# Designed miniproteins, single chains, continued (3): the designs that were tried, part 46

Each design is a single chain, and the fold is of that chain. pLDDT is the mean over its residues in the fold that is shown.

## One batch from the design tools (miniprotein)

Design m9589
Fold by ESMFold2-Fast:
Structure m9589 (fold): chain A 61 residues (1-61)
Amino acid sequence: GRLSRKQAEGLAKALGGLTGAKATGEEVLELIDRGSSAAEIAEALGAPASVVRSLLRLAGA
């Protein structure tokens, strides 16, 4: 993916705060390493795909 590891960790933390999901930065990194889409990351975090997509856009990814 286009995300850096720091951006992935930041997204996991931000999404956990928005949705109550407790996914770790390492879980997000594993999904990115597998080539997962924003929709797959959203499902793993229990977040709406639209929210994940917006945060990815704000992160410059």
Scores: mean pLDDT 64

Design m9590
Fold by ESMFold2-Fast:
Structure m9590 (fold): chain A 79 residues (1-79)
Amino acid sequence: ALAEAEKLAGEFGIELARELGREDDAERLEEALKRNDWAAFEEVGKRLIEEVSKDPEALALFKEKLAKLQAQIAEIVAA
């Protein structure tokens, strides 16, 4: 359950970065995830979220995707 939720969270970050046109950030997140380097993943993720918060369109996309991720994690926890 936990490992599956971590994989979903990792893929969420990579997908979000790509949809926002931030391919360099997506590649860094993917590399960190492959290394199980969650500290590096969190550093890139934090920067991405701070940049997203300054763009209303990007923030709306983030909220929509976050709601879907939360629903998927809830299903895993309930199973």
Scores: mean pLDDT 76

Design m9591
Fold by ESMFold2-Fast:
Order: structure tokens, then C-alpha cells, then sequence
Structure m9591 (fold): chain A 97 residues (1-97)
């Protein structure tokens, strides 16, 4: 069993790596909607890691909630967030071409 202190260090390193990857993606993508989705997902992932939580459903719920807070749109659903995520992936791929 890994010592709890080693697990905390590994978690902090993972959070730092995710923050750097998120920053790079935001710099490469000037589209406002893409940036909003990436920031929401990044914040949700970091929060889950800090709180020792896992699961794709919880990630989507947290990311959707963060996007609602950022945009002020309380009508945003997880389904709508998944649609925005798919559009974000498409825009990122189009920029790589």
C-alpha cells in the first residue's frame, strides 16, 4: 500500500499537469464556447481529484454546474453540455488541420 503522503504528492502533480494542459488548450483555441467548455471540464476534473472522487457521470454534472455558474444559464442540462462537448472536440480537430 502506498503511503498517504505519496498519494497526496501524486495527486498534486496530476492537478499541476492538468492545469498546464488546460492552459495550452485554451491558448490554442480562441473560440469562446470551446474555452468555456474546456474551463468547466478542467475545473470539474481538478475538483474531483482534490476530493478523491471518480466517475464520468459526476464529472459531467460538475462541469455542467460550473458552466451554468460561468454563463448564468440555469437551464443548462447535462445533455446540452454533452452536445457542447462534441462541438468543442470538432472545433479543436478542425484547428489542427
Amino acid sequence: MIAPEDLEEAREKKIKQLKEELKKLLEENPDEEVRLVLEAVGKALIDMIKNKKTGSELLLELATEYLREKTGDKSLTVEKFEEMGAETEKKIEERKK
Scores: mean pLDDT 75

Design m9592
Fold by ESMFold2-Fast:
Structure m9592 (fold): chain A 84 residues (1-84)
Amino acid sequence: MGIELDERTKEILKKGEEARPDVSDATLAEIKAILDKLRARAEESRKKANLSPEQREKLDRTLKHNLAILEASSIVAAAKAAKA
């Protein structure tokens, strides 16, 4: 994968993939921060001249998948915050 992810980001993505929409321990602010971080890393990777067209396509596909998972997780987190 062309994006380097920290342990917490990987955990939230894994929970979102396996138990969508049940990311119960992630806050809306934390999910937003991870989304911003993934976008920044993807843009940084795209600006590096060493990506082949195939690697760029894989990066874009992975980013879209991860963003969709985090967006679904953010909806769940917002719904939980509204109940508090």
Scores: mean pLDDT 60

Design m9593
Fold by ESMFold2-Fast:
Order: C-alpha cells, then sequence, then structure tokens
Structure m9593 (fold): chain A 94 residues (1-94)
C-alpha cells in the first residue's frame, strides 16, 4: 500500500493545481487544468495501489512539463516535486 506521505503529497498537488486553475497566478488556467487532470489520474492510481501506473503517469507529466514549461521557475518546481514523488513511490514499491 502507498505510504501516508505519498498519498498526502499527491492530494496536496491536486489542491495546489486547483488553486492555479482558479487564480492563473503562475500558469494559464488551461495549462493548470491539463496538469490537474493528469494529477487526478496519478492520485487515483496511487489510491488504487497501482504504483506501476502511477510511475508511468508521473513520467508522462514530467515530459509534458518539460515540453510546455521548460525554463520557467514554476516548471522547475513542478519537475522537482514529481521527481521526489516518483522516488518515494519507488521506495514504497520496493
Amino acid sequence: APSSLVLNLARIAVQELREEERTGKNIPPELARELLEMEERILAAIEAGDLATALALIDEQIAWIKEKLEGTPIGERYIKGYETLRALIEQDAA
């Protein structure tokens, strides 16, 4: 089963992306919506205990962020966050 830390981090990410879609503060609302849709899929996979799917979706999300938000401070923050989440999920799967 995923750790409480992994679940809490994924849930926090969903809430942060909902706020970004609402405010448009750091990224356009349409890009925040795309990130949110993928993050909700990542959270659902984690909650289902499907860590392999969660890791694959995280890799897709990192690739998308590199394509759309490359060189932005928010993009770099999100990539680091997803790489951290990925490492924690790999630890839980081991």
Scores: mean pLDDT 84

Design m9594
Fold by ESMFold2-Fast:
Structure m9594 (fold): chain A 90 residues (1-90)
Amino acid sequence: SAEEKAREEKVAALIKEHADETDEEEAEKAAIEILETAGASREEAEKALEFERKNPEEFEKIAAEVAAENPDAPKVVLLAETAKRAAEKY
């Protein structure tokens, strides 16, 4: 649909805009925006990142797995995918 295509284009544009982001706080903000644009609620995206603060070892394990599967992906994509997997697993 036109809405699905527009969503995909917005996600791609956000990833491109934040591809060089290395600051952790800015990367988290960008990851939340990417997840929201992809269809997650803000509350869902924020809860996924809160999991990082409460379970840093588990989040780091998932992050390492995502990074190994996506070696060339920018930090914001790795963080968004890690948050998504953390939310789905728990």
Scores: mean pLDDT 76

Design m9595
Fold by ESMFold2-Fast:
Structure m9595 (fold): chain A 86 residues (1-86)
Amino acid sequence: EEEKRLEELVELILAGKLEKVFEEGPEEMKAAAYLYLALQGDLEAAKEFRKYMKEKGIGYAASMTDKEIEELLAENAKKKAELEAE
């Protein structure tokens, strides 16, 4: 079933095994892998995710500027640093 395949790909993303997702996953799951990397502070992955969203015409992410992406990643990194303290 489609849902089972998507669940397996999500588990690969969470395990950090992104190579399988990029090789075998549908475009939607590749976008999810880029989003995962972007949330870890990868600006280039964030730009790839935005590019995918623009090409598909999906959601607010398609209208984000480079500055907005950089600000979002900086805010995420700041919150992560505050939680870890060291």
Scores: mean pLDDT 67

Design m9596
Fold by ESMFold2-Fast:
Structure m9596 (fold): chain A 85 residues (1-85)
Amino acid sequence: MELLERYLGALLGRDGSGTLILNGKEIDFSKLDPETLEAFLRDPKAINPDSPLPESPLQEALKRGEITEEEFDEIVERVRELAAS
């Protein structure tokens, strides 16, 4: 639970916000379609090529076994729900 909240918080910059902060720029989730949002969570460079991250923090955590595939899917689904709201 805390790991999910931490990764979501890091990507959103604020708990429960519909806004993604990427390289100091605010991105409104309501303007992103769910497919684009899912692609970002898998590879942030797909949305922002200037991202300093070599790959998605969530994808890296999944590869390291720090989160499960179920937790990863839960984060993606939760972010999509925020975008749809």
Scores: mean pLDDT 54

Design m9597
Fold by ESMFold2-Fast:
Structure m9597 (fold): chain A 63 residues (1-63)
Amino acid sequence: GAMEREKAREELIKRVEGLAAEVKKQYPDAKVKIEVGENEITLTVEFDGKKIVERATVDDLLA
C-alpha cells in the first residue's frame, strides 16, 4: 500500500545517502551525485576518469 511504499522509499534514500557519505570519505576527490525519483534512486560516482552508476527501485524492496 501507500504507507509501505513511502516507508520503503525513505529507507532506500537513507541507505543511498549513507553509501554516498562513505564513498566521499574514502575518495574525497570523487564527484558523488544522488538523484531521487518517485520510484527510483540513482547514485552516480565519478573519479579517476571512471563513472559508476547504481540504481535501486522502491518496487524492488516490496515483497
Scores: mean pLDDT 76

Design m9598
Fold by ESMFold2-Fast:
Order: sequence, then C-alpha cells, then structure tokens
Structure m9598 (fold): chain A 95 residues (1-95)
Amino acid sequence: VLDNAELQQIARVLLDNDKDKDGTINYEEFKEILENSEEIKRILGVKKVSEELAKKLFEYFDKDKDGKISYQELLDIILSKNLPPLVLSEEDLKE
C-alpha cells in the first residue's frame, strides 16, 4: 500500500518533470517519467516500472478519467491531507 506521503512525493516528481510542457501529462509521458525516476522506483520498491503498475498509477492520478493528468490533479494530491490508499498486489509490483 502506498501511503499519503509516498503518493504526494510521486505527484511532486510528476509536476516537476512537466514544467516545460502543456501542463498535462498523457500516459506515454507518465510512463517515461516513472521509468526514468529512480526516486519513484525506490518509493514503489521496484527495479523497473511494469506496464501494469504504470497503468494502475496513471488511473489513480487521472481522477477525471480523461486520459491525461493535469497540474490541478497533481496539486490536489499534493495538498490533500487524506488520500485514498493505493493497494498494490504482487502482480502490480512484478518486474
């Protein structure tokens, strides 16, 4: 299970990596950020981010289900005092 602090840290990394773009992160960009961030991989406890794990995380951050994560969605996560828990199975954490 990812706690509030871990989810907020991931959101901050995503926000920082999108500074020079349109203020939204699509799934392909999201996956690239996850695969290239040692910090996120350490938080998740994985050597690499699988397609299944990336998809599950994207669905968690994409609250509006529009296929994009906005700055506002990331800010809402960072500023939230209580986030819904993200439960990861062993299959989600596979290499």
Scores: mean pLDDT 71

Design m9599
Fold by ESMFold2-Fast:
Structure m9599 (fold): chain A 70 residues (1-70)
Amino acid sequence: MLEEAREIAERVKELYPDYEKPEAQEELAELERRLKELMAKLGDDDELAKEIHRIVTEFQHEQYLKELAE
């Protein structure tokens, strides 16, 4: 589970330069959903849950900035 969360996070970072491409956006949305599902299963007190929350927050912040630029 921890390794899966890290792999998802690394993949998200790899896709960010191509964020504007529909294919990249589709994959990013899927990866974000997977991270949120992992977070929901672990609960707030877990160290891994805190790391996943940090990654999801960075993801949402980036998307929020793109939305505002719209």
Scores: mean pLDDT 67

Design m9600
Fold by ESMFold2-Fast:
Structure m9600 (fold): chain A 60 residues (1-60)
Amino acid sequence: SFEEIEEEILELVREATKSDPAERRKLMRSVMAKMAELPEDEQVELFNRYNKTMLEELSK
């Protein structure tokens, strides 16, 4: 379901934030792959939401 995929993506993002840049890139590719399992509209929304959240966390 959407909720299950969103939870998996959130966990991957959390791992990415505590990883080295190279590992973070690999984890972000996994995030993108998981998002591809969603309908196109949901993919765009979730991608922007998680990308924005991750950037905000890393910027502080």
Scores: mean pLDDT 73

Design m9601
Fold by ESMFold2-Fast:
Structure m9601 (fold): chain A 74 residues (1-74)
Amino acid sequence: DEVDRLIAEAEKLIKEASKLAEEKNDRQGQLKTVQAQVLVLSARVARFLGDRETAIEAAQNAVDLAKEAIKELE
């Protein structure tokens, strides 16, 4: 399931980004991590409602944002 795969990937990246942001005391990195968490919740809600397209989009945006946060923190 593409939605489950993307949510799992996003959650893994969010944990990594959160750890890096805390280690560096980077408030912008922390904010991006929270925004990615909101996108994961949006993906879960869309999946619950049967809106697969919106769920994939939200989950992919969460992955992308978490990757951006990690890149900026490195």
Scores: mean pLDDT 86

Design m9602
Fold by ESMFold2-Fast:
Structure m9602 (fold): chain A 62 residues (1-62)
Amino acid sequence: SKEEAADKLGEAATNKDLEAIREAAKALGGVSDEQIDALIDGIKNNDLDKAAEAALEIRKAM
């Protein structure tokens, strides 16, 4: 379900597992590659504001 995919995305983000984040975000559907890349870039660079903004955009696409 979308809720389970969202939970997995949150868990992957907490663990900074970039591959798991990409997989979980794609599983949600309706998410663009640009939105996923922005989230990964924010997490990878410890830019919490960028990561949070990208996560909100992904949640809106759900």
Scores: mean pLDDT 72

Design m9603
Fold by ESMFold2-Fast:
Structure m9603 (fold): chain A 100 residues (1-100)
Amino acid sequence: DKEKEEDIELLLKDGESALRERIAKLRERLKTEDDPLLREAYERLIELYERYLRGEMTPYEFIEGYYKILLELQKARGEIKEEQVKEAEKDLEIIKKYFS
């Protein structure tokens, strides 16, 4: 929770630096992640963030892509832990506020 809150604070203060830091954290998580569905989701999220940073998509396309990746992960896993769902919802809400 605190780690995500810090990432969110950085997004509000310096969007480009915060997104690059988020990419770095996702790459670090990939080093220890054994779940193939989570690995695929993390790789897709990294690509989404990198494409957005390159100016290849609008803020709305970025938000839509982020939401789509999370929903596809939820469907593929069936049921995910409640705290993971809540974390994803919080991230999406703050991204919406940042890019609105």
Scores: mean pLDDT 69

Design m9604
Fold by ESMFold2-Fast:
Structure m9604 (fold): chain A 75 residues (1-75)
Amino acid sequence: TITVSEVKVAENDGEKIYSAVAHDADADALTIVTYNEKGEFIGAVAVNRAGQGLPLPQAALDAAEKKVKEFLEKK
């Protein structure tokens, strides 16, 4: 099962960035997805429990993107 964190807002060089973390409990993997103020994709990183990089899981990317876009639409 994939759960997505609350969207976090941070400032980098005066620009706001929006990120969410999708946790895949079955794989014990975290996918961090980041978007800019316009809702444009900046980047994503997936890691396992050991902190090793993983191929980006599409289901986790989709879940995190949905959460961030819903947050941006409500603001």
Scores: mean pLDDT 77

Design m9605
Fold by ESMFold2-Fast:
Structure m9605 (fold): chain A 116 residues (1-116)
Amino acid sequence: AAAVDAARAALGEALQRAYEEMKKIKNPYEKVINFVRALAEGLVRAMEAAPGLRAEATVKVYDENGNLVFEGRLVADGDPAAVRAQRDALIEKIKEASKKYKIKSFEVELRFDAPA
């Protein structure tokens, strides 16, 4: 309980800062890229706050017509390097999607699993 609360607090604080910085960005593509970077670092901080905690983020990216053009996942399970590698792969896939689609919005779903 306390470890999950600490992890949620660390991630929530990182995401709040990322959200405030995103308000300054006008381009939706730049917003999603910057948010994914902040989300990955927030997940790393959550793992450091609770070493036995698993956390997962699902990122869904939509075009200007509301069609889902990309769905990706970041899994935090004890390895910060793996989270950062997933971040870099996710950003590259979003860049590829932006060549075919005009990115308008995105959604993020967060899940925390208690350690066994």
Scores: mean pLDDT 78

Design m9606
Fold by ESMFold2-Fast:
Structure m9606 (fold): chain A 55 residues (1-55)
Amino acid sequence: MGAQKVAQAVLDAHRAGKSSEEITKLAKQKLEEEGIEVPEDATLEEISDIIESLL
């Protein structure tokens, strides 16, 4: 399922030293590609919650 791929991409970006803003953008883009609705103003905490609920 796509949510696991999104979670992995986010973790990889964090480990690569990407900023919180870059990680947030990447996570939103990946979730939208999987057809998951994400609020435009979603925080990293909200995005993390969405990913966890899908795993």
Scores: mean pLDDT 76

Design m9607
Fold by ESMFold2-Fast:
Structure m9607 (fold): chain A 60 residues (1-60)
Amino acid sequence: MIEVDVGVVVPADASDEEIEARAAELAEKMTGRKVLSAEIVDRVEVGPYVLARVRVTLEA
């Protein structure tokens, strides 16, 4: 298993589920590996946006 931290910028009205899904999709696309879990580790609201860091666990 490998872990990667993925930064995503989404609209402030995005749900935690949407943030996790976006980060998981990006990690899968970048690595070509199956996503096992995604966890928001940091979230900062900046005006109309949210800057989130998500820890994604991938299949090795």
Scores: mean pLDDT 82

Design m9608
Fold by ESMFold2-Fast:
Structure m9608 (fold): chain A 97 residues (1-97)
Amino acid sequence: SAAKKKAEEEAKKLREQFERELKEAERLFEDWRRNDPELARQIREQLRAELARYDAVIEAREAAWKASDTPEEVKETILEIERRRREFYRRLVAELE
């Protein structure tokens, strides 16, 4: 259907935007680690705090998205992006150890 095609296109744009943001974040983090280790350390600490806050509200966030009138493909994509972002934060925090 036309509605499903529009939802799939929106989901694709969300995924492409997230992939660009993820690559830029990885590039900036590597650049900071190489050229400004103190800033990189501060950012890792901020990500650790953000991860803790995110983990505290993730169930409510997922429930809110599932209850919304947003198309199914878009909901699934948003939830997938949030999970991948959380995993990325965990990976960066682990590198601090």
Scores: mean pLDDT 80

Design m9609
Fold by ESMFold2-Fast:
Structure m9609 (fold): chain A 85 residues (1-85)
Amino acid sequence: MYYEVVAEFETQEQLDQAEALAEYMKKRGIAEKIEVDRESGTLKVLFKINNEFDKKELENFVDALKTLGASKVELREISKEEAEK
């Protein structure tokens, strides 16, 4: 199952902290792709969820983004075909 998280931040410092957290999730093999748009302050992270532990880590990540001060956080399930684009 694939999930996309899109978060928007008002400050570069918040975006940098969120990107560091996303990179940590990628090192753990839970996040597949990370995209950062510094001009818009947007972080996009693709997750591949294989079990309930991965799902809990995704939920914890979304909560962490909100705690970091994200102005907007969207979580959506996407198809494998959409994830591979």
Scores: mean pLDDT 83

Design m9610
Fold by ESMFold2-Fast:
Structure m9610 (fold): chain A 75 residues (1-75)
Amino acid sequence: MLASKEEIEEKVKRGVEEFIEWLRKNKEELTPEEIEELVQGVINTIKRMQDAGLLSEELAEELIKRLEEAKEELV
């Protein structure tokens, strides 16, 4: 069964928050280049999900902004 768009959006939002917290917790074990690659991978996934109609444009933009801010904080 496909999850509703709202359920998918909530899961993605939580996944992004958990990913950012994981980066903060593990930043000493990661190079700046690895952090940039990991963040870009998640951003690309969000864009693909938006293209597939699984995320609203507003939520996708908000999550990408949060990921970019976290990258700037950690790199």
Scores: mean pLDDT 82

Design m9611
Fold by ESMFold2-Fast:
Structure m9611 (fold): chain A 55 residues (1-55)
Amino acid sequence: MEEEAERKAERIGKELNADESTIKSMKESLLRGESEERVRQAAETLLEEEREMEE
């Protein structure tokens, strides 16, 4: 499960051009058994916040 969550988080992160911190957050959510669509949605929100903060 851990390896699967890691690979899924990395794949989604690459598709979204996400930062390592966002990928790590997605990995944790996947480890909790959250759905891919929910994790992706949360990642998109985090990326928007990070871009607006300029870091």
Scores: mean pLDDT 73

Design m9612
Fold by ESMFold2-Fast:
Formats: sequence, structure tokens, C-alpha cells
Structure m9612 (fold): chain A 102 residues (1-102)
Amino acid sequence: SISDLEKELSRLVIKMEIDVRDMDKRGASKDEILALLLSYLDEVAAAIRKYLPSVPQEVIDAWLAEAKATLEANKDAPVEVLIEVFKQTVSDMAKRALALAE
């Protein structure tokens, strides 16, 4: 359901913020932080596939590739900016998926 997707995406965003800030505090490299964010985008795409199975897989894969490219383009930004970029890409993917699942 839409409610289950929203709950799952909310949990993934909260966990991402905790993990990313913890990595930054421990002095992790920008490449390590980026790799973690890209891994979380894979989980977001998996959640959309699970809860909105009517959305074509190739469309979700295209949005995922676009979201990953956006994060990679911003990899040198401060961690707080990377977190906001991640949240924006997740919000955009969810909005597109919900509109298409109607």
C-alpha cells in the first residue's frame, strides 16, 4: 500500500541520516559516504518495486540511475548538503512512482 511505502521510505531516510552522520564523525572518506548513499538508493528503489509493483521496473531503474548521478555530481558537497540531495531524490522518485501507480 501507499501507507506501507511511505513508512518504509521514512525509515530508510532516518537510518541513512544516522549512518551518514556517524560515518562523517568517524572521518570516513567522501567516496565511502557516497557508496553508502548509493546503497540506500538501491533500498529505496527496492521498496518502490515491492509496494508499487504496477510501476515498470525499467522506469524505476531509470529514476535510480538519475538519482545516483545527482548524488555523484554532488559528492564534494558538505555532508548536510548530500543528506538534503538524497532526501530530494527520494521524494522525487516516490512522487513519480505514486503518480504512475494511479
Scores: mean pLDDT 89

Design m9613
Fold by ESMFold2-Fast:
Structure m9613 (fold): chain A 99 residues (1-99)
Amino acid sequence: MKIVDTYTITKVGPLGFATVKIETSKGTYVAAVMVRKDTYIPLEDGDEIKSITVTPHNTALEADRAAREWLAENPDAKLITSEDVEKNKDKPALKLIPG
């Protein structure tokens, strides 16, 4: 996976879990992430990151639930899962790291 940008997350839950919302020129994405593990969000070629919003969570389940609840309220957004990361290894990606 080609890293096109890196974002440092300073506020995550105690175990490194967060819900990340990304607004880009081509769409809106949401992911439940564990920042202590290399976390990659696949982007489309020529996509420009406009904003990144991070919500810390205490557990992976809470982070995933928050991502899915937000997706239900924002149906035009795309949920990024670990399977999406594996399927999109040739796409550009945003890398998330702890600060």
Scores: mean pLDDT 74

Design m9614
Fold by ESMFold2-Fast:
Structure m9614 (fold): chain A 59 residues (1-59)
Amino acid sequence: SMKNTVLDAGALPADASRVERWEAMTEKVLAALKERGASEEEIERVLAAMEEQRARIAA
């Protein structure tokens, strides 16, 4: 399709790390926000929050 929807609701493998799951979720959230037409500022705010949480999870 002309619309490259990369959103896949598939679950990660059981062995996936918490960081990998968080990154997969972040990708889905960002793609969904772009699809909804969220502003660049809103996307940046969400990305920053997700990035901070990812760093915390990774320790």
Scores: mean pLDDT 68

Design m9615
Fold by ESMFold2-Fast:
Structure m9615 (fold): chain A 62 residues (1-62)
Amino acid sequence: SNQQRIDSIRRQIDGIRQSIDTTRQSYQNSTDPDMRQQLQQQVDQMEDSLRQLEDRRNQLEQ
């Protein structure tokens, strides 16, 4: 059933969104340029993963 896969993907999406929020807070609180650069790269990677999961979910719903 596609529904179980969709539900799993939705949980993964929610988890990534929470991680992005936490990482963005760490970025705002950091004074180290190297740490900020690393955190920005982590956010960018999580945003890419989020888009892939949303695309996957949309494909399963079509």
Scores: mean pLDDT 87

Design m9616
Fold by ESMFold2-Fast:
Structure m9616 (fold): chain A 91 residues (1-91)
Amino acid sequence: SPAEEARRALEELERLLREAERLMEELREGKISLEEAEERLDELEERAQELLARLEALARQGLVSREEMRRAVLLEASLTMLRMRLFVLRR
């Protein structure tokens, strides 16, 4: 159902953010290179943008609540912020 799709998309966004946070910790610990972290973070961000676009389409149909959309936007914004922190580390 569309409601189930929205729920799964939100759950995946939360998972992507946790993966991004874990990736940043691995970078801090020197377990991965800055280049590897950037490539993986780019993939997570691209997937998050796809999920947000899908949720926005469902919201236009009235199938996603304002609260769920606010949560989705915040999760994607948090991923973008981690990507920006990585960009600053390159300098």
Scores: mean pLDDT 85

Design m9617
Fold by ESMFold2-Fast:
Structure m9617 (fold): chain A 71 residues (1-71)
Amino acid sequence: SLREQVDALFDALDVDGDGVLDGAEIAALTERLSRLGVPVSPEELLERADTDGDRRIDRAELLAFMDELLA
């Protein structure tokens, strides 16, 4: 499911275990998404998914972004 894909990606990229993705982790995420046919830049991902404006992405924000993008 989409939720399982998001959880797997997040767990692989959240190397510091703080429950959010930032900086280099977001860059790695966009690289993986590009390979899955979702070509977004880190800036585009942050603009569309970062609803809090803190420049970090949690699981819920990533899931909502992917769900909307693939709708």
Scores: mean pLDDT 74

Design m9618
Fold by ESMFold2-Fast:
Structure m9618 (fold): chain A 62 residues (1-62)
Amino acid sequence: APLTDEEQRLVVKAANEYLKDLKTVPSAEELVAMLRYMAEALEKAGFTDGAERVRQAAEDLA
């Protein structure tokens, strides 16, 4: 199932906060770190299923 609208809003917010300090195109390692950061943000907000799905995407990319 896709992420809910609320989960998507949190992911976008977390991604924007993470990416604001990047001055160049992200490396693969930086993208994995960003996905892990988004997963942690979802987990802290109580979206455990969404967090696990994003975490799996990070592991698949790594």
Scores: mean pLDDT 72

Design m9619
Fold by ESMFold2-Fast:
Order: sequence, then C-alpha cells, then structure tokens
Structure m9619 (fold): chain A 91 residues (1-91)
Amino acid sequence: MYEKLLENAKGNLAAQVIVAGVAYRDAKHYEELAKKGNTKYIEKSKKEREIADQADAGARAVEAERGPWMTREEFEKLYQEYKEIKKKLEE
C-alpha cells in the first residue's frame, strides 16, 4: 500500500512527509505487535520503516532545494493533496 503512495508522492513535499508519518506509525504498530510475540510483524515493521525513511529522505531533498521547510499554510495545502492521492489509491 504505502509503496504506491510513496511513488505517487514523489516530487510532492507534504505528501512525502505524510507518507513517512503514516508508514512510521504502522511500523511502530507492527513493532508493538512483534513485542507481544507476533514475530511475523517484525518484517512488516522493517518494510514500513524503510518506506517511511525513503519518503522522509525525498522530503528532505525537496526541502534542501527549496530552502526553509514550509509554512503551516503550505503544509495544509499539500496535506489535502496527499488525502486526494490516498483516496484515489483506496478508491
């Protein structure tokens, strides 16, 4: 799921940040499930963390090119773009 979101988020700063946040949250959730004895979630946690790291790296590259990170107004605008991307992928 997030792999497709990450591909669609490339070149879009806040979409990448939001994909990183969502994938990191899922990685943490799977990590907690693995700690409870569900070792099958260890691999899922690693994969989601890798997606989060890639999305964050992409966002950092765009940030470095643009200069200062972003205003709240810019973030909210790009957050709406991410919601539309996610909606299209989820139908």
Scores: mean pLDDT 67

Design m9620
Fold by ESMFold2-Fast:
Structure m9620 (fold): chain A 70 residues (1-70)
Amino acid sequence: GSLSAAVQRSERIGQVVQRAVIEAKSPEEAGALAKRRAREELGIDEATAEEVGRKAREAFEVIQAHDAAL
């Protein structure tokens, strides 16, 4: 069903975000990598890919803040 397809798509998007965050050196790079991979690997449209990139950037910023915890 459509719900199963949506869950699989969300899982693939999550993997793209996770790999981008692991490989990136900055929030901007994480966003760019996730957006590019979402478009190239998953065939996601530009608007959705921009949202995926935004989430990767935010995830990187959160991890960086925790890693830099005083």
Scores: mean pLDDT 79

Design m9621
Fold by ESMFold2-Fast:
Structure m9621 (fold): chain A 77 residues (1-77)
Amino acid sequence: MELEAKSIGDGLYQAVLPDGSIILFGAPEDSQKTVNAVDLVSGEVHTAEVVENDGKNIKLRLTVNGQEVIIKAEKED
């Protein structure tokens, strides 16, 4: 499953899953391999793998309910 996250400001990004989960994460640092992604509905904290993190794009991979989820975001200044 591939989802798009939106910038909500202050380096924070939010993605809404089809099951109604709302995933919040902070922009990863250049050397960061994982980020904590918080489900705002369940309160669960997921460890997401940083697949891509360049000057404009963020791509994370995590597992939710046994399924692989890819989250993509575009950085905005």
Scores: mean pLDDT 79

Design m9622
Fold by ESMFold2-Fast:
Formats: sequence, structure tokens, C-alpha cells
Structure m9622 (fold): chain A 79 residues (1-79)
Amino acid sequence: MDSELIARAIGAELRAIADAEEGRHEAAIEAAERAAELLASVDRELAIETARRLAEVARRLGAEETAEHAERLAEELEE
């Protein structure tokens, strides 16, 4: 069960990275939110790491709004 959710979350993370690389910032944010939500239901630590990793990728690609959104998701998950 959990491994299936993690696999779906990884797929969403990869989509978010691809969308950010192609300049589809809004789609990247949506995919990142989906990945974080899926991971948070099974592994909060992985969800935080995924959000931070996406923020770094988005910032490197110049997608500042996507990076800020991903950073906020990571902070919220840390509580």
C-alpha cells in the first residue's frame, strides 16, 4: 500500500521537475503539491525532502514562484 503511494508521489515529483524545466510553472506547482500530499500520508520526512528538492530545481531553472511555493510546503510539513 504505502509503496504504491510513494511510487505515485515519485511520478508526480518527476512531472513537476519536467514541467518546471519546460517553463510550465503553474503545472509544476500543482504536481509538487500532489507529490507532497501523497508522501505526507505515508512518510512526512520524504515529503519534506521532496518539497525542498523541488524548490532547488525550480530556483535553478528561474521558476521563483514555484520555488517559493515548494519551500512553504516544506516548512508547513516541518511544523
Scores: mean pLDDT 69

Design m9623
Fold by ESMFold2-Fast:
Structure m9623 (fold): chain A 68 residues (1-68)
Amino acid sequence: SPQQQLSQFVSQVDTILEQAERGEISPEEARKQINTLVTQMKKQLPQYSELLDQLKKEAMERLDRISK
């Protein structure tokens, strides 16, 4: 279902953010992975495009705090 796909997407983004915060991946690599996931999800669920953009914005802001 679209709701399950969104929940899975949020979980994947959260995992990537936690890996970056732990230094397991670079913030640059995390940004690339998140951007790829958002692009794929917008293609699959275009009706949620605005929500996906908001989630991406929040994720990138969290990564910006690590990169400083």
Scores: mean pLDDT 85

Design m9624
Fold by ESMFold2-Fast:
Structure m9624 (fold): chain A 92 residues (1-92)
Amino acid sequence: EIPLLDPNMSVEEALQAFLEALDKAPKERIRELVGAFVASLQRYLEAGWPVEDVLRLAEAVLEHVKKKYPDDKETIEFLERQVAELRARAAA
């Protein structure tokens, strides 16, 4: 359900693809999709994406999950930790 991103794709295009996948997913698959998304962040970094772009993507997905699934506190906390780690890397 999460599309394989082209390294030349814009952050906006990548964000729209992930948000559409989340919108189409049933609630019971949100944790699975978020897990796959986080695994994809490592691949984007390895493909040469700037840390700042990967961070922007992760922050946007976190805000979307907080808006649509505010009761899924475990998934939100998991994404918040991932965003914090990316911010630390971007600041180094």
Scores: mean pLDDT 75

